# Designed miniproteins, single chains, continued (2), part 37

Each design is a single chain, and the fold is of that chain. pLDDT is the mean over its residues in the fold that is shown.

## One batch from the design tools (miniprotein)

Design m5353
Fold by ESMFold2-Fast:
Structure m5353 (fold): chain A 100 residues (1-100)
Amino acid sequence: SLKEKAEQYIKEGERALKEGDFLRAADYYVKAAELYKSLPNPDYKKAGEFYKRAADIYEKLGDYENAAYFYTQAAEFYEQSGDLEKANEYRKRAEELKKK
């Protein structure tokens, strides 16, 4: 199932993160987020969570353009999930990173 595939991508991302392969970890988290938003009943909260995890990695690497992009994606999906506080938080973080 798509949900099982998303869970597999999360495990691969966690493994890559432990191995210090930050770009691979970010790529797996993005793939997981894309699957959660594409489920027949979308899991917008999990889509937001994994876009945020990818954004955290890009920010740590100094890739502020990709970090801002994925924080914006996280904010949109948190908003769709009803988590307006997280949506506003990550939207603000994306705007601050665009100034760098």
Scores: mean pLDDT 91

Design m5354
Fold by ESMFold2-Fast:
Structure m5354 (fold): chain A 80 residues (1-80)
Amino acid sequence: SEAERKKDELIRRLSEATGRALRELTDEETKAEVRRIALRSALEISELLDAGDFEGAERVLEEAIRRLEELVRRERERQE
């Protein structure tokens, strides 16, 4: 189905961003927050796609990636 193909695409992109963030991070608490964001975002993306809201699902992915990048930046700033 269209929703299944879109879910595979968006979850792949989320997984790639999550893996990248986890490789760059060293702080245990920040890594835990990355995992929490990834799980919550994956569930929300799935719900939006099931409802036919493809634009909403893409927005959730973009926001999740932005938050993951911000966590990496904040950790780097605190350790420098």
Scores: mean pLDDT 87

Design m5355
Fold by ESMFold2-Fast:
Structure m5355 (fold): chain A 63 residues (1-63)
Amino acid sequence: PSKEDIKQELIKKGASEEDAEKAAELLTKADTASPEEAQKLVEEAAKLVGLSPRELTDLAFEA
């Protein structure tokens, strides 16, 4: 999924536009990062939008 698709799905889940933009950037970086770094980025994004890392990962793959 694109960064824009992830951002729109986060907004649908109740995130602000600013938080959704930042979380989408972190998830985009996670997609090209090492597994260890990707886990840290997903955790940061999840905290920002109030989701669990699992919920955020599932959302990103469904976007």
Scores: mean pLDDT 78

Design m5356
Fold by ESMFold2-Fast:
Structure m5356 (fold): chain A 59 residues (1-59)
Amino acid sequence: SEEIARRATELLEERGLTPENIERIARELGVSPEAVLEAYQRLRSEELREKKRKLEEEK
């Protein structure tokens, strides 16, 4: 689920956040358009979380 969500977000950032692109990406990855939008919002939040995890991972 997370891997698919990440790919969907990358494609949206590359091609643009439009209803057409959301629907096409959702179909290609076998998920719902809502899942694609949710993944996009989550990825932006996860950038900060990933930065903290890298710092703690070395500990």
Scores: mean pLDDT 70

Design m5357
Fold by ESMFold2-Fast:
Structure m5357 (fold): chain A 53 residues (1-53)
Amino acid sequence: EEIRRAIALGDEEKVREMIDSAKTPEELERIIQAARAAGRDDLVAYAEEKLKS
């Protein structure tokens, strides 16, 4: 929803804010799925790093 729109618009700052606001693995996984669907490997990597921290 919101994450897909931010990715489609290329709003990297907004996507990063969504990743930083996601405190559960489920929320981060949802972001990762949206980034994969959009072919944004850079955002996938960033979200995966947040899962580890």
Scores: mean pLDDT 77

Design m5358
Fold by ESMFold2-Fast:
Structure m5358 (fold): chain A 58 residues (1-58)
Amino acid sequence: SSAVEESRRKAERLGRELGLDEDTIRRAAELAGRAAEQLGRALSDAEVRTIVRHEAAR
């Protein structure tokens, strides 16, 4: 998959593992995809965790 798709799927997987609701998971995946697009690379697991934690706190 593309870097964007990989980053989105990492965020979705982590969000599901943490038991987050579907709206939070969708927002986290969208942000991870946008970040990957802007950086021109797939996000690291640490970067994905930061995005997911931020969205979970909202």
Scores: mean pLDDT 86

Design m5359
Fold by ESMFold2-Fast:
Structure m5359 (fold): chain A 107 residues (1-107)
Amino acid sequence: SALERARENVRVLLDEAIEYFKKAIEAVKNGDRDKAIEYVEHAIRLLRAALDVARQAGLPDEVIETLEKAIEYAEKAREALKNGDFDKAVEYLKQAIEYAEKARELV
């Protein structure tokens, strides 16, 4: 069904976003700020795509709110990286992963 296809599309986008966040954390550990920012920006685009699919499909408000929190923490991580605050960036990336994983379980 269209709803089942939307749920699967959201799961795929979330899995890809989580992998990019993990790559961003590794880039931070390796001192590669530019790569970390690129990976976070890719993950934000994937999360925004997942949010659009979820909204269009009429997924539950808890899914929408959890995706919005994942995006919020990802944007905070990107800002922290740009400011050179690597410890905060890693904390925000871990929060973004936790909310993305929660959204995946709720879908």
Scores: mean pLDDT 93

Design m5360
Fold by ESMFold2-Fast:
Structure m5360 (fold): chain A 58 residues (1-58)
Amino acid sequence: SVVDLILELYKLLFPEPPKSREEALERARIAAEYLQKQLPELTVTEEHIEEVAERALE
């Protein structure tokens, strides 16, 4: 899924756990932007970014 692809990029770019939900959201956005540049055909939504941030906090 798009969420899983963003989450894999998140973990590669930011291997340490986020300190807050706000940090997780910012980093999920950065990972999503990198994915969008590599795969412009993918539709990335705010919902995908929020889901990645929630999973990164776990």
Scores: mean pLDDT 82

Design m5361
Fold by ESMFold2-Fast:
Structure m5361 (fold): chain A 89 residues (1-89)
Amino acid sequence: GELKERAERLIERAEELIKEAKELLEAGKLSEETAKRIIELAKKALELAKEALKVAEEDPERARRLLLEAEEELGLAEIELAISKIISD
């Protein structure tokens, strides 16, 4: 179903972002404080997307709300990372 596929894509994006933030932190290209913020936002998105996946068939309306919130949290994490990359150039 559409909601399940959307949740699975958000989970993958969040996991990839967490991995990238950790790699940049290890390379000294991201401050510890900024990496922590990005990872916390991405982890929140991951949690919301996983919850949406669990309820997608039983409560599609709740799943849609959870996915919207996950997209908002992930979007904030992506913006933080993008700004950090521009500043570090």
Scores: mean pLDDT 87

Design m5362
Fold by ESMFold2-Fast:
Structure m5362 (fold): chain A 69 residues (1-69)
Amino acid sequence: SSLVRKVAELLREANELKERLRKAGYEDAVRRVQELIEKAGKAINDQNYSEAARLLEEAVRLAREALER
């Protein structure tokens, strides 16, 4: 599939996990995930979808690890 579709799916998942972290009170994890989402947004604006996907994959992984602890 296209990188654009992958980036859109990862962005949705990262934002969903960020909301779960916020509701759980994991404020430090919320802040780190938000920073990665913002960096990915800049990469999307630059049409660097590979970098956006990498940043969002990192955001999703960080959020999942935080929710498992």
Scores: mean pLDDT 88

Design m5363
Fold by ESMFold2-Fast:
Structure m5363 (fold): chain A 64 residues (1-64)
Amino acid sequence: GAIDGEAGLRAGLAGNGAGGVAGAYEGLKHQDPEAARLGALGGIIGATTPGTLRAAQELLDKAS
């Protein structure tokens, strides 16, 4: 659900690409496509640019 998706996104952002892979794996393991998608998104953001990663983390913190 939403909580699992948020955890996947946070892991993706914090671990760059590695966290995104972990988030996607957890989503697939729990058969939660939302968590898998958010984990993958976090990994893509973390892998592309430090500025994008920081902006995404700040937005996520405000949403928390």
Scores: mean pLDDT 60

Design m5364
Fold by ESMFold2-Fast:
Structure m5364 (fold): chain A 68 residues (1-68)
Amino acid sequence: MSFEEKVKEVLEELAKKLKEAKTKEEIQRHIDEARRRLEEIMEEYNASKEERLFVLGLLDYMEKEALE
């Protein structure tokens, strides 16, 4: 599985979990778990600074939308 496919899988799974979440605590837990998984993937694939910023930027956007 490519880096892009692994990142997409985590973010798509997160999006589904965020739609089902009913509390801010559940949202934060799902975001924290996704961040940990993404950081592990970025380390495994030796992601560039630009790739890390892009991936973390997507996660931050999803967090802001879910908490609004």
Scores: mean pLDDT 84

Design m5365
Fold by ESMFold2-Fast:
Structure m5365 (fold): chain A 65 residues (1-65)
Amino acid sequence: MDQTQQQVQQIIDDTRQRNSQATSTDEVNQIVRDMSDRIVQILNSSPNPDTGMLQASTDTRNSLS
């Protein structure tokens, strides 16, 4: 739990720094997509049914126990 949360937070923080240094919209979009893919991989590798960090739409659609 703590490790997964820390990894996700680290990815978000890293993405924010990279995003602030991005010089084009395409670069920003690529960075955001890369962040999303990395987060999804971490979450998929862990049995984590309950998360407030996932998309709001996912949280609404998939209220897991």
Scores: mean pLDDT 66

Design m5366
Fold by ESMFold2-Fast:
Structure m5366 (fold): chain A 63 residues (1-63)
Amino acid sequence: GPLYLAVAIEDYEATEPGEISLKKGDIVEILEEVSRTVYRVRNLATGEEGLVPGKYIRPIGEL
C-alpha cells in the first residue's frame, strides 16, 4: 500500500523516462522515496504511476 498522501503544489511536466506529469492540486499516493529528491507516486486524478521530483509535492495527513 502507499506510505502516505501528498498534494502537488504546482504543475510539473514530465521531462525524463519514468516520470509522470502533475497538475497543481493533484492528490498523489507516495509509494516509494527513491532518493532525497525523487519519489515514486500514483496520481489519483489520472491513475498514472511514476516518478516525480519531491520539490513539486507536499505531504498531507502526516501524523
Scores: mean pLDDT 84

Design m5367
Fold by ESMFold2-Fast:
Structure m5367 (fold): chain A 95 residues (1-95)
Amino acid sequence: SSEYEKLQKELFEKLKEKLKENNGKVTVTLDGKDLVLELSPTNENEFAVYDAETGALLAILKLEDGKLILENAASGERRELSLSEVLELLKQLEG
């Protein structure tokens, strides 16, 4: 959906803005798990996703062909964020 792709792009841009304003770190909750997102040191279009409790790198989040892709750091398995995940993250970044 073109509207869903627009929401994914909006989330990506809001994440970049919030990271710039908050010294490169943003804490969010996704699927009941607290996560720390940081701008990748090697790619300005990627975010590193860490477990807020352990500090372990869990995933890389990137915008690819208009889609927010979550790549598992251990396995390399890739998936698109769901609409519910995108909306929940957008809601958190507005407050």
Scores: mean pLDDT 83

Design m5368
Fold by ESMFold2-Fast:
Structure m5368 (fold): chain A 69 residues (1-69)
Amino acid sequence: MSKEELERETAEALGQMMVALANQLAKKGKLEEAAELYEEAARFLREKGLEELAEEMEEKAREAREKAE
């Protein structure tokens, strides 16, 4: 296992954990906090080259913000 392989696996795991936490916040009605965490997850994932997952998180962030009205 190389440093790059570890970094990719760590990035995927961290991204998934951030998504799970954001989903939990959304279920609690903390939609603004959920949106912020989805946006942070999207930025992190995009920096790591996980663009498709980042785009999905950006969409979830927009949905959460609209619901937070």
Scores: mean pLDDT 79

Design m5369
Fold by ESMFold2-Fast:
Structure m5369 (fold): chain A 73 residues (1-73)
Amino acid sequence: MLEEYVEEIAEALKNGDFETAAELIRRMRDELGLSEAEVKRVLTEAINKAGATPDQIAALWEALRRLDERRAA
């Protein structure tokens, strides 16, 4: 299960689809109830697998931030 998330996030990062990558991270947190540590582990594995650049990582964090803002505080 978590390996599928690693693969899907890595693929999204390779394709520059940061919104999809951010949604997958949100699903792990909200739908699967993963801890912050588990989410970070999966994300780290996906980033390494994708060979993501610093710019791509920054774009992912920005997409995730915007997604969290849309959920309303």
Scores: mean pLDDT 78

Design m5370
Fold by ESMFold2-Fast:
Structure m5370 (fold): chain A 64 residues (1-64)
Amino acid sequence: MAVEDLTQVAFVGKVLAEKLVNAGFTSVEIVANAKPEELVAALGNDISQPQAEKIIEQAKLLLE
């Protein structure tokens, strides 16, 4: 829910976390269950497809 929760995910800084929250990815669980294409669509030029995949993988690891 907080931007700070998303910054716990590796490769997600405060700016990316704020953009993810504004796009509706308001928790680590939502990010972990997203598709890489959804993150790229939300963040545009701020990330690449491989970066989106890594962010999702790290979010999944954080929930374990």
Scores: mean pLDDT 75

Design m5371
Fold by ESMFold2-Fast:
Structure m5371 (fold): chain A 111 residues (1-111)
Amino acid sequence: DLEAERKKIDEAIKEAKEKIANGEGVVSVDIEPSPSLSPEQVLELAKYAIENVPKGTIIILDASLLSEEQVEELIKLADEKGVSLVLTSPEKPWVGELLERHSRENIREPV
């Protein structure tokens, strides 16, 4: 499963690069990890995607399985790489607060 998920991320990254090269103004990559993956494996896949997508890409990630520390790490990495991060299915209030902070900075200093 992990190798198959990694391959899906590689194809999504390639597609994102092609869309940006073709003049697409907004490009998104969806990360929908298999339920069979551990939180650590989900974190690794998300970090890999953030590090390898073009600047200005929007990564949509299901963060329901991730800890507060893991989500904060991903937000910091996304800010560093000029990537927008959208978290889906957040159940914890702090996740919404972290996402709002990240989005506010991206609005002020868009990539």
Scores: mean pLDDT 70

Design m5372
Fold by ESMFold2-Fast:
Structure m5372 (fold): chain A 59 residues (1-59)
Amino acid sequence: MKKEIEELLKQIRESDRDTQVALAVKFISKLLKRLPPSFEAAFENLTDIQRQIGRVIAA
């Protein structure tokens, strides 16, 4: 996990601000996967929000 975090931080630093936010949301989503199933809805909401933000930025 430490190496995965380092790689994510590197990508975040090399990316623009909007991409940095999207990557942070992805990282949080991975952490939520270790939490109880009750967080599944929150996990899905984060993914949907990330998708929408990515689309708006790309447009």
Scores: mean pLDDT 62

Design m5373
Fold by ESMFold2-Fast:
Structure m5373 (fold): chain A 88 residues (1-88)
Amino acid sequence: MNRLASLLTALGILVSEAMLSLSEEQRKELQELYLKAVKAFDAKDYEAAIKALEELRKFVESLPIDPGTKEAIVELIEEIIEALKEAK
């Protein structure tokens, strides 16, 4: 579904922007969590993708980033999770 691919791409852009204000360790962990979700989605393992996105959301909520950027990322993750649940 083109919509899910577009939402994941948009999430990747926001994640990349958030990385600019993070430590090297936080950037690596954020990237690994995002890639885990993308790999699960590419494998059409929507259950694993949802779990990975929930882990990513919790990690983003813990990050010392701009509140507006944090809210935008969390909202997008929640939208992707909802779309994945509807695809099942």
Scores: mean pLDDT 83

Design m5374
Fold by ESMFold2-Fast:
Structure m5374 (fold): chain A 93 residues (1-93)
Amino acid sequence: SMEEERKKLKELYNKYTAELSKKAQEVIDKIRERLANGELTEQEARKLINEISDLYAEALKKIREAYRNGDFDSIKKVAEEALKKLDEILKEL
C-alpha cells in the first residue's frame, strides 16, 4: 500500500541520513585529531573539513529530493556513493 511504502521510504531516509551524519563526523574528528597532533596545518584541515561539509550537504540535498519523489533507488545510490567517498577520505588520513 502507499502508506506502507511511505513508512519504508521514511525509515530508509532516516537510516541513511543518520549513517551519513555519523560517517561525516567520524572523518571530521579524524581531521581534527591530525591537526591537534601537528600532522596537518590549519589551512589543510580547513580545506579538508570544507570538502567533507560540501560532500555531506550535496548528498543530503539529493537524498531529500529523492525522498520527496518517493525514489528509493536514488536515496540508496546517493547515500552509498557518499559513504564510499567519505570512507576513501578517511583511509587517506
Scores: mean pLDDT 90

Design m5375
Fold by ESMFold2-Fast:
Structure m5375 (fold): chain A 56 residues (1-56)
Amino acid sequence: VSEELRKKLLEGIAKILRGIGLLYEAELTGDEKKKEEGEKLIKEGKKILEEVDKKL
């Protein structure tokens, strides 16, 4: 596995985890902006993971 693919894998995972954290905060606070940002990060992370999977 290339170092580039490994870095992208970790980036995708990190974005998903941050997105989940923001969604959790949005549920607690009712902050729609945090909900939108969290959903965006999860979508970006999933896209990165799909690109990594295609190259494995």
Scores: mean pLDDT 82

Design m5376
Fold by ESMFold2-Fast:
Structure m5376 (fold): chain A 80 residues (1-80)
Amino acid sequence: SKVEQLLKEIEEKIKELKELARQLEERGDTESAAGLLSTAKNFEGLLKGMKEQNVKDESLLERLLKAVEQAIESAKKILE
């Protein structure tokens, strides 16, 4: 279903966000890495809550996906 596709995509994007945090940590940017990991943890908590509550609202899931994508774009700019 579209809901299952959105949940999977959000989970994959959160993993990408964590990988970007790891790259920041490797270059010694510990503060930016910690901030990004905190953001990723918050998104994981939201996603877990949505799964546990059986959220079927595609618009809410699409909003969460966009928020994660915006965080990824911001992280990539820091890595430039």
Scores: mean pLDDT 86

Design m5377
Fold by ESMFold2-Fast:
Parts: structure tokens; C-alpha cells; sequence
Structure m5377 (fold): chain A 66 residues (1-66)
């Protein structure tokens, strides 16, 4: 799970840096549907800031909440 969360975070940040539109919004909507709007917004903010470590932690929390 930790390695999957890390890889997902790295891929999300890489897509944002590459200028792919809608990545942050897709992440936020996906997490909000599974966890909470609060966690989804924190993850979106971490992704916008390129904070791979924080994003990976938030993604891991999302999998544990299930």
C-alpha cells in the first residue's frame, strides 16, 4: 500500500508538471467520493504544490479509511 500510494503521488505530480489539464480536479473528485471533501482538498493542495510526500501520506490515509 505505501509503495502504491507513493507511485500514485509521483505520477499525479508528474502529470501536473507536464501540464495535463484536469488532473487535480479528477484527484479531488475521486477522493471526495471515497473519503471526505476535507481529505480530498488537502490532497489536491499537496498535488498543486508538488508535495509528493504529503500527497502519498494522504492517499495512504484514504485507503485506510476504507
Amino acid sequence: MREVARASAENIVALIKAGVPGVVEALRRGLAAVTSEELAEEAAEAARNGDVEKLAELLLEATRAK
Scores: mean pLDDT 77

Design m5378
Fold by ESMFold2-Fast:
Structure m5378 (fold): chain A 90 residues (1-90)
Amino acid sequence: MKEELLKGLELAIEQLKEYAEEKDPLMADSLRALIIAQLSILAKVAEKEGLTEVAELLRKAAEVIATEKDKKEAAEKAIALLKEAKELLE
């Protein structure tokens, strides 16, 4: 399970890097929605496994992506939270 969470976090970080660089607003919105959905699923998995702190970091990352107006700033903040979650799994 931790290995699957780690892979999910790595995928989300890569998707956030793509989101930050996406110039097409419609493609950026699609990536944003996909990333939020993936982070929400990972947070539920982490919570079920008793990884409460990881789940909280994932929920905070999803909230940042949903609420932060600046796309690059949202991605930067979310990536930092996801890297913190990865350190807790190592």
Scores: mean pLDDT 85

Design m5379
Fold by ESMFold2-Fast:
Structure m5379 (fold): chain A 55 residues (1-55)
Amino acid sequence: AEEAVEEARRVAEELGATEEVIEAAEENARFGAERGMSREKAVEAARSHAEANAI
């Protein structure tokens, strides 16, 4: 769970997302991981969210 959250933050920061979008991406990754989503899928979901909100 924690690893997916850290990776999601890194991806959102690389995309130039605002702090609000970074926080949302972290929450999405954490929620996905807690529901049994694989780390890879949790990070992918966070990346999609960050991309959609980064412009």
Scores: mean pLDDT 70

Design m5380
Fold by ESMFold2-Fast:
Structure m5380 (fold): chain A 75 residues (1-75)
Amino acid sequence: MKRIRQGVHDLILKYGLDGITDQQITRMGKKYGISPQSLRDQLDRMKQTIKTIMQLQGISPQTFQDNSIKLSRQR
């Protein structure tokens, strides 16, 4: 599978969608040997896609944030 997508999934799982910082993107890029810009571009596109789907389904962003936090607190 594409390493960029794997890096983005790891970021979302560990830190949640809205909690991802440039430092975390840089660290994940270093881990997978991917430029931070490529990870950021994929993350931004995925974030937009998720927000669009949530809006179309009538799901509030708050409900999505709660689910993201639940995923990111797996330690």
Scores: mean pLDDT 66

Design m5381
Fold by ESMFold2-Fast:
Structure m5381 (fold): chain A 86 residues (1-86)
Amino acid sequence: SDALIAEMEAEKAALQKTADAEVRKRLDTVYDFIVATYKTKVEEIEREAKEKGMSEDEVQARLAALEAELKEHFRTSVQMILRRAG
């Protein structure tokens, strides 16, 4: 959802205010990767839903699972970047 992307972008921007240039680049790289992955997987879910006749509830469940997975991936990646910087 646009809300997920906006939330991650805001968190990235906040972290970058006190980060050095290298940490800022790593945060940008992780954000770009997760956003690209999210968009690609959403398109794949929507395509599969149409091809296989998935219910709206099934599509919503898969999208919710994807959002939860990517939020955790972003959180873990941010922690690793900040740990290596400190």
Scores: mean pLDDT 85

Design m5382
Fold by ESMFold2-Fast:
Structure m5382 (fold): chain A 60 residues (1-60)
Amino acid sequence: GKPVSVELEIDREKRHVKLTITDEAGNVITKEFTPEDDFEFEVAEALALIWKGIAESIKK
C-alpha cells in the first residue's frame, strides 16, 4: 500500500538503523540493519535522510 507514516530511528552507538513504515491499510513494515563499517554506516545514514524526505513528500 501507499506509505502514510514513516518513523526512522538511528542508534549511533550501536550503529543500528530501524525504519518503520505504515501504509493506508494499516500494514506495518519494519526494516532493521546494523552496518559493519564506517562507510556503510555513513551511506545508511544518508539514505535514511533521503527516504525521510521522500516519505514526507508522499504524505502531501
Scores: mean pLDDT 67

Design m5383
Fold by ESMFold2-Fast:
Structure m5383 (fold): chain A 62 residues (1-62)
Amino acid sequence: TPLAVRLTSKETGLPEAEAERLLREGVRAIEAGDEEAVRRVAKQLGTSAEDLKRLAEVYLSD
């Protein structure tokens, strides 16, 4: 399991599978430049859009 998924799971209390699904959605939203989708995913993770973008960078580096 990627480090970013494990960290997200611990911080949010979500299962690793759900954390990974949301991180993948976040990556797609960032790649599409869809700031509204980025904010929606960040809210589901209990984080900011800026923190989601940083977390997505870690996820893509795994």
Scores: mean pLDDT 81

Design m5384
Fold by ESMFold2-Fast:
Structure m5384 (fold): chain A 62 residues (1-62)
Amino acid sequence: GPMEEKMRKQLEIAKEIFEKTTNPVILRAMLHELEEMLKKITDEELKKEVEELIRQIKEKLA
């Protein structure tokens, strides 16, 4: 539906930003936004993609 399509586009943008940035302030802001997005997701495949990006951001911040 429209909400799922919007969240998929937001995930694509987040992935692009993640590849281009090493700034911990930006990475922490992205982490917060993705964790908030995760609370609203009902699609299991989309949920797994968001959880994987969250994992990668946490690794980049360590």
Scores: mean pLDDT 85

Design m5385
Fold by ESMFold2-Fast:
Structure m5385 (fold): chain A 75 residues (1-75)
Amino acid sequence: NAIEKASPFSKVEKAGDKYHVTAKDGTKQDVKLGKKLSEKKINGLTAETYEIVGGGTITLWKDKNGKIVAAHVDT
């Protein structure tokens, strides 16, 4: 539902092969993506999960236009 702009997820910006992730509390981390693990469609959004170089995973949530609207890091 594109009407709900409230997200608990971090702001994510792509910089080459890295992503700058800003958590809700303002904590910033850089993550480098490895292999794509999965892609799921959930309530009109596409959730793409990637390995993080160094360990863990990141899930990028994309709207119907392919824009990243949220991200979640899971270690």
Scores: mean pLDDT 67

Design m5386
Fold by ESMFold2-Fast:
Structure m5386 (fold): chain A 115 residues (1-115)
Amino acid sequence: AAEEAARAAEEAGEKAAEAGLAAARGATGRAAARAAGAAAGGAGAVAGARAARRRGDAEEAARAAEAAARAARAAAEAAEAGEGEEAARAAEEAREKAEEAEEAAERAREAARAA
């Protein structure tokens, strides 16, 4: 599960970077943009990829925070229902998701500082 989430996160980051590069190339690929944009296009592609990666890290941090919030809510609901064993398992999962959210937030902060 954690390994699958990490792979999905890496793929999402790669696709965001690729989309940024494709968008920059699409802009420079237009006939009107070619004459003005060849040198600026290269710099724009790099900047676009970095921006896409930063957005990907921020989006991942947001998704991890939402997952942690859902896990915490599930733990609270299980506790209110009097399901002691389920509440204990849900609390453990909520703690694990909170740690994942902290790590994702740290990655997003590092990506922002590198920009």
Scores: mean pLDDT 56

Design m5387
Fold by ESMFold2-Fast:
Structure m5387 (fold): chain A 68 residues (1-68)
Amino acid sequence: MTLEERMRASLDRLADYVAAVIGPELAARFRAEGQKLLDETKGKSREEQIKAFRDFFSRVADAVAAAA
């Protein structure tokens, strides 16, 4: 698996979790934001991609904790 494939799989799992716990609207918003981030980091280094997704997942976790 490439890093992109792993990040997309992680995004899908996160979106499924958000949909189950909070609702499908917020899950769709995070999926769209994550896909945009994936597209924007497409040509970046592995370290830059990992940092960007780490920051994104941290923001999502905080939003889920606040909403749940």
Scores: mean pLDDT 79

Design m5388
Fold by ESMFold2-Fast:
Structure m5388 (fold): chain A 57 residues (1-57)
Amino acid sequence: MSDEMIDSLARGVNYHKERNGLPPLSDEEARRVVRENYEKLVNADPEKFPQLLVSLK
């Protein structure tokens, strides 16, 4: 997994959390969450992807 892809997904997590009224994660925490959930993200249905990003802790 490239750093560019991790950064992109981390921004996506915070973007969707903010859109749903949730507090954003720190940049470091967002990247960690993406790394820990990489298998789920890679195997996610594109239509379900935004919902999955919101659900990440």
Scores: mean pLDDT 76

Design m5389
Fold by ESMFold2-Fast:
Structure m5389 (fold): chain A 68 residues (1-68)
Amino acid sequence: MSEELKKLIDEYYEAKKNQDFDKMNETMKKIIELSLKNRPEGVSEEEAIERTKLSVDAYIKDKEKLEK
């Protein structure tokens, strides 16, 4: 995972904790743009976006579950 993507996910997680929906939307758009730049040939933009959102959500939920 790229340093830039990890930084964006961390920013999204912090915004989520603060319920800053504007910041969450801004950061998610940046994550999606980065994902679309690296999407495999033959994968639609919509599918790539959905998979990226699911991956980010799963990462955050897994991190929350492991935090003790």
Scores: mean pLDDT 75

Design m5390
Fold by ESMFold2-Fast:
Structure m5390 (fold): chain A 55 residues (1-55)
Amino acid sequence: MELIEKLREEGDEETAKILEAALTGRAAAGRPVREPTEAMKEAIEANLKQQKEAE
């Protein structure tokens, strides 16, 4: 998540925290979303798999 790191580097911690909370909330809680495209499904699965592998 390059955007979050860049925001922290610029000193905009408030925006970085908001984005991080939204992203972690979605990844962890699995918030309901509309039907995603195949590319989005692959990205979501890659993210979930990476979390398990990192653990």
Scores: mean pLDDT 59

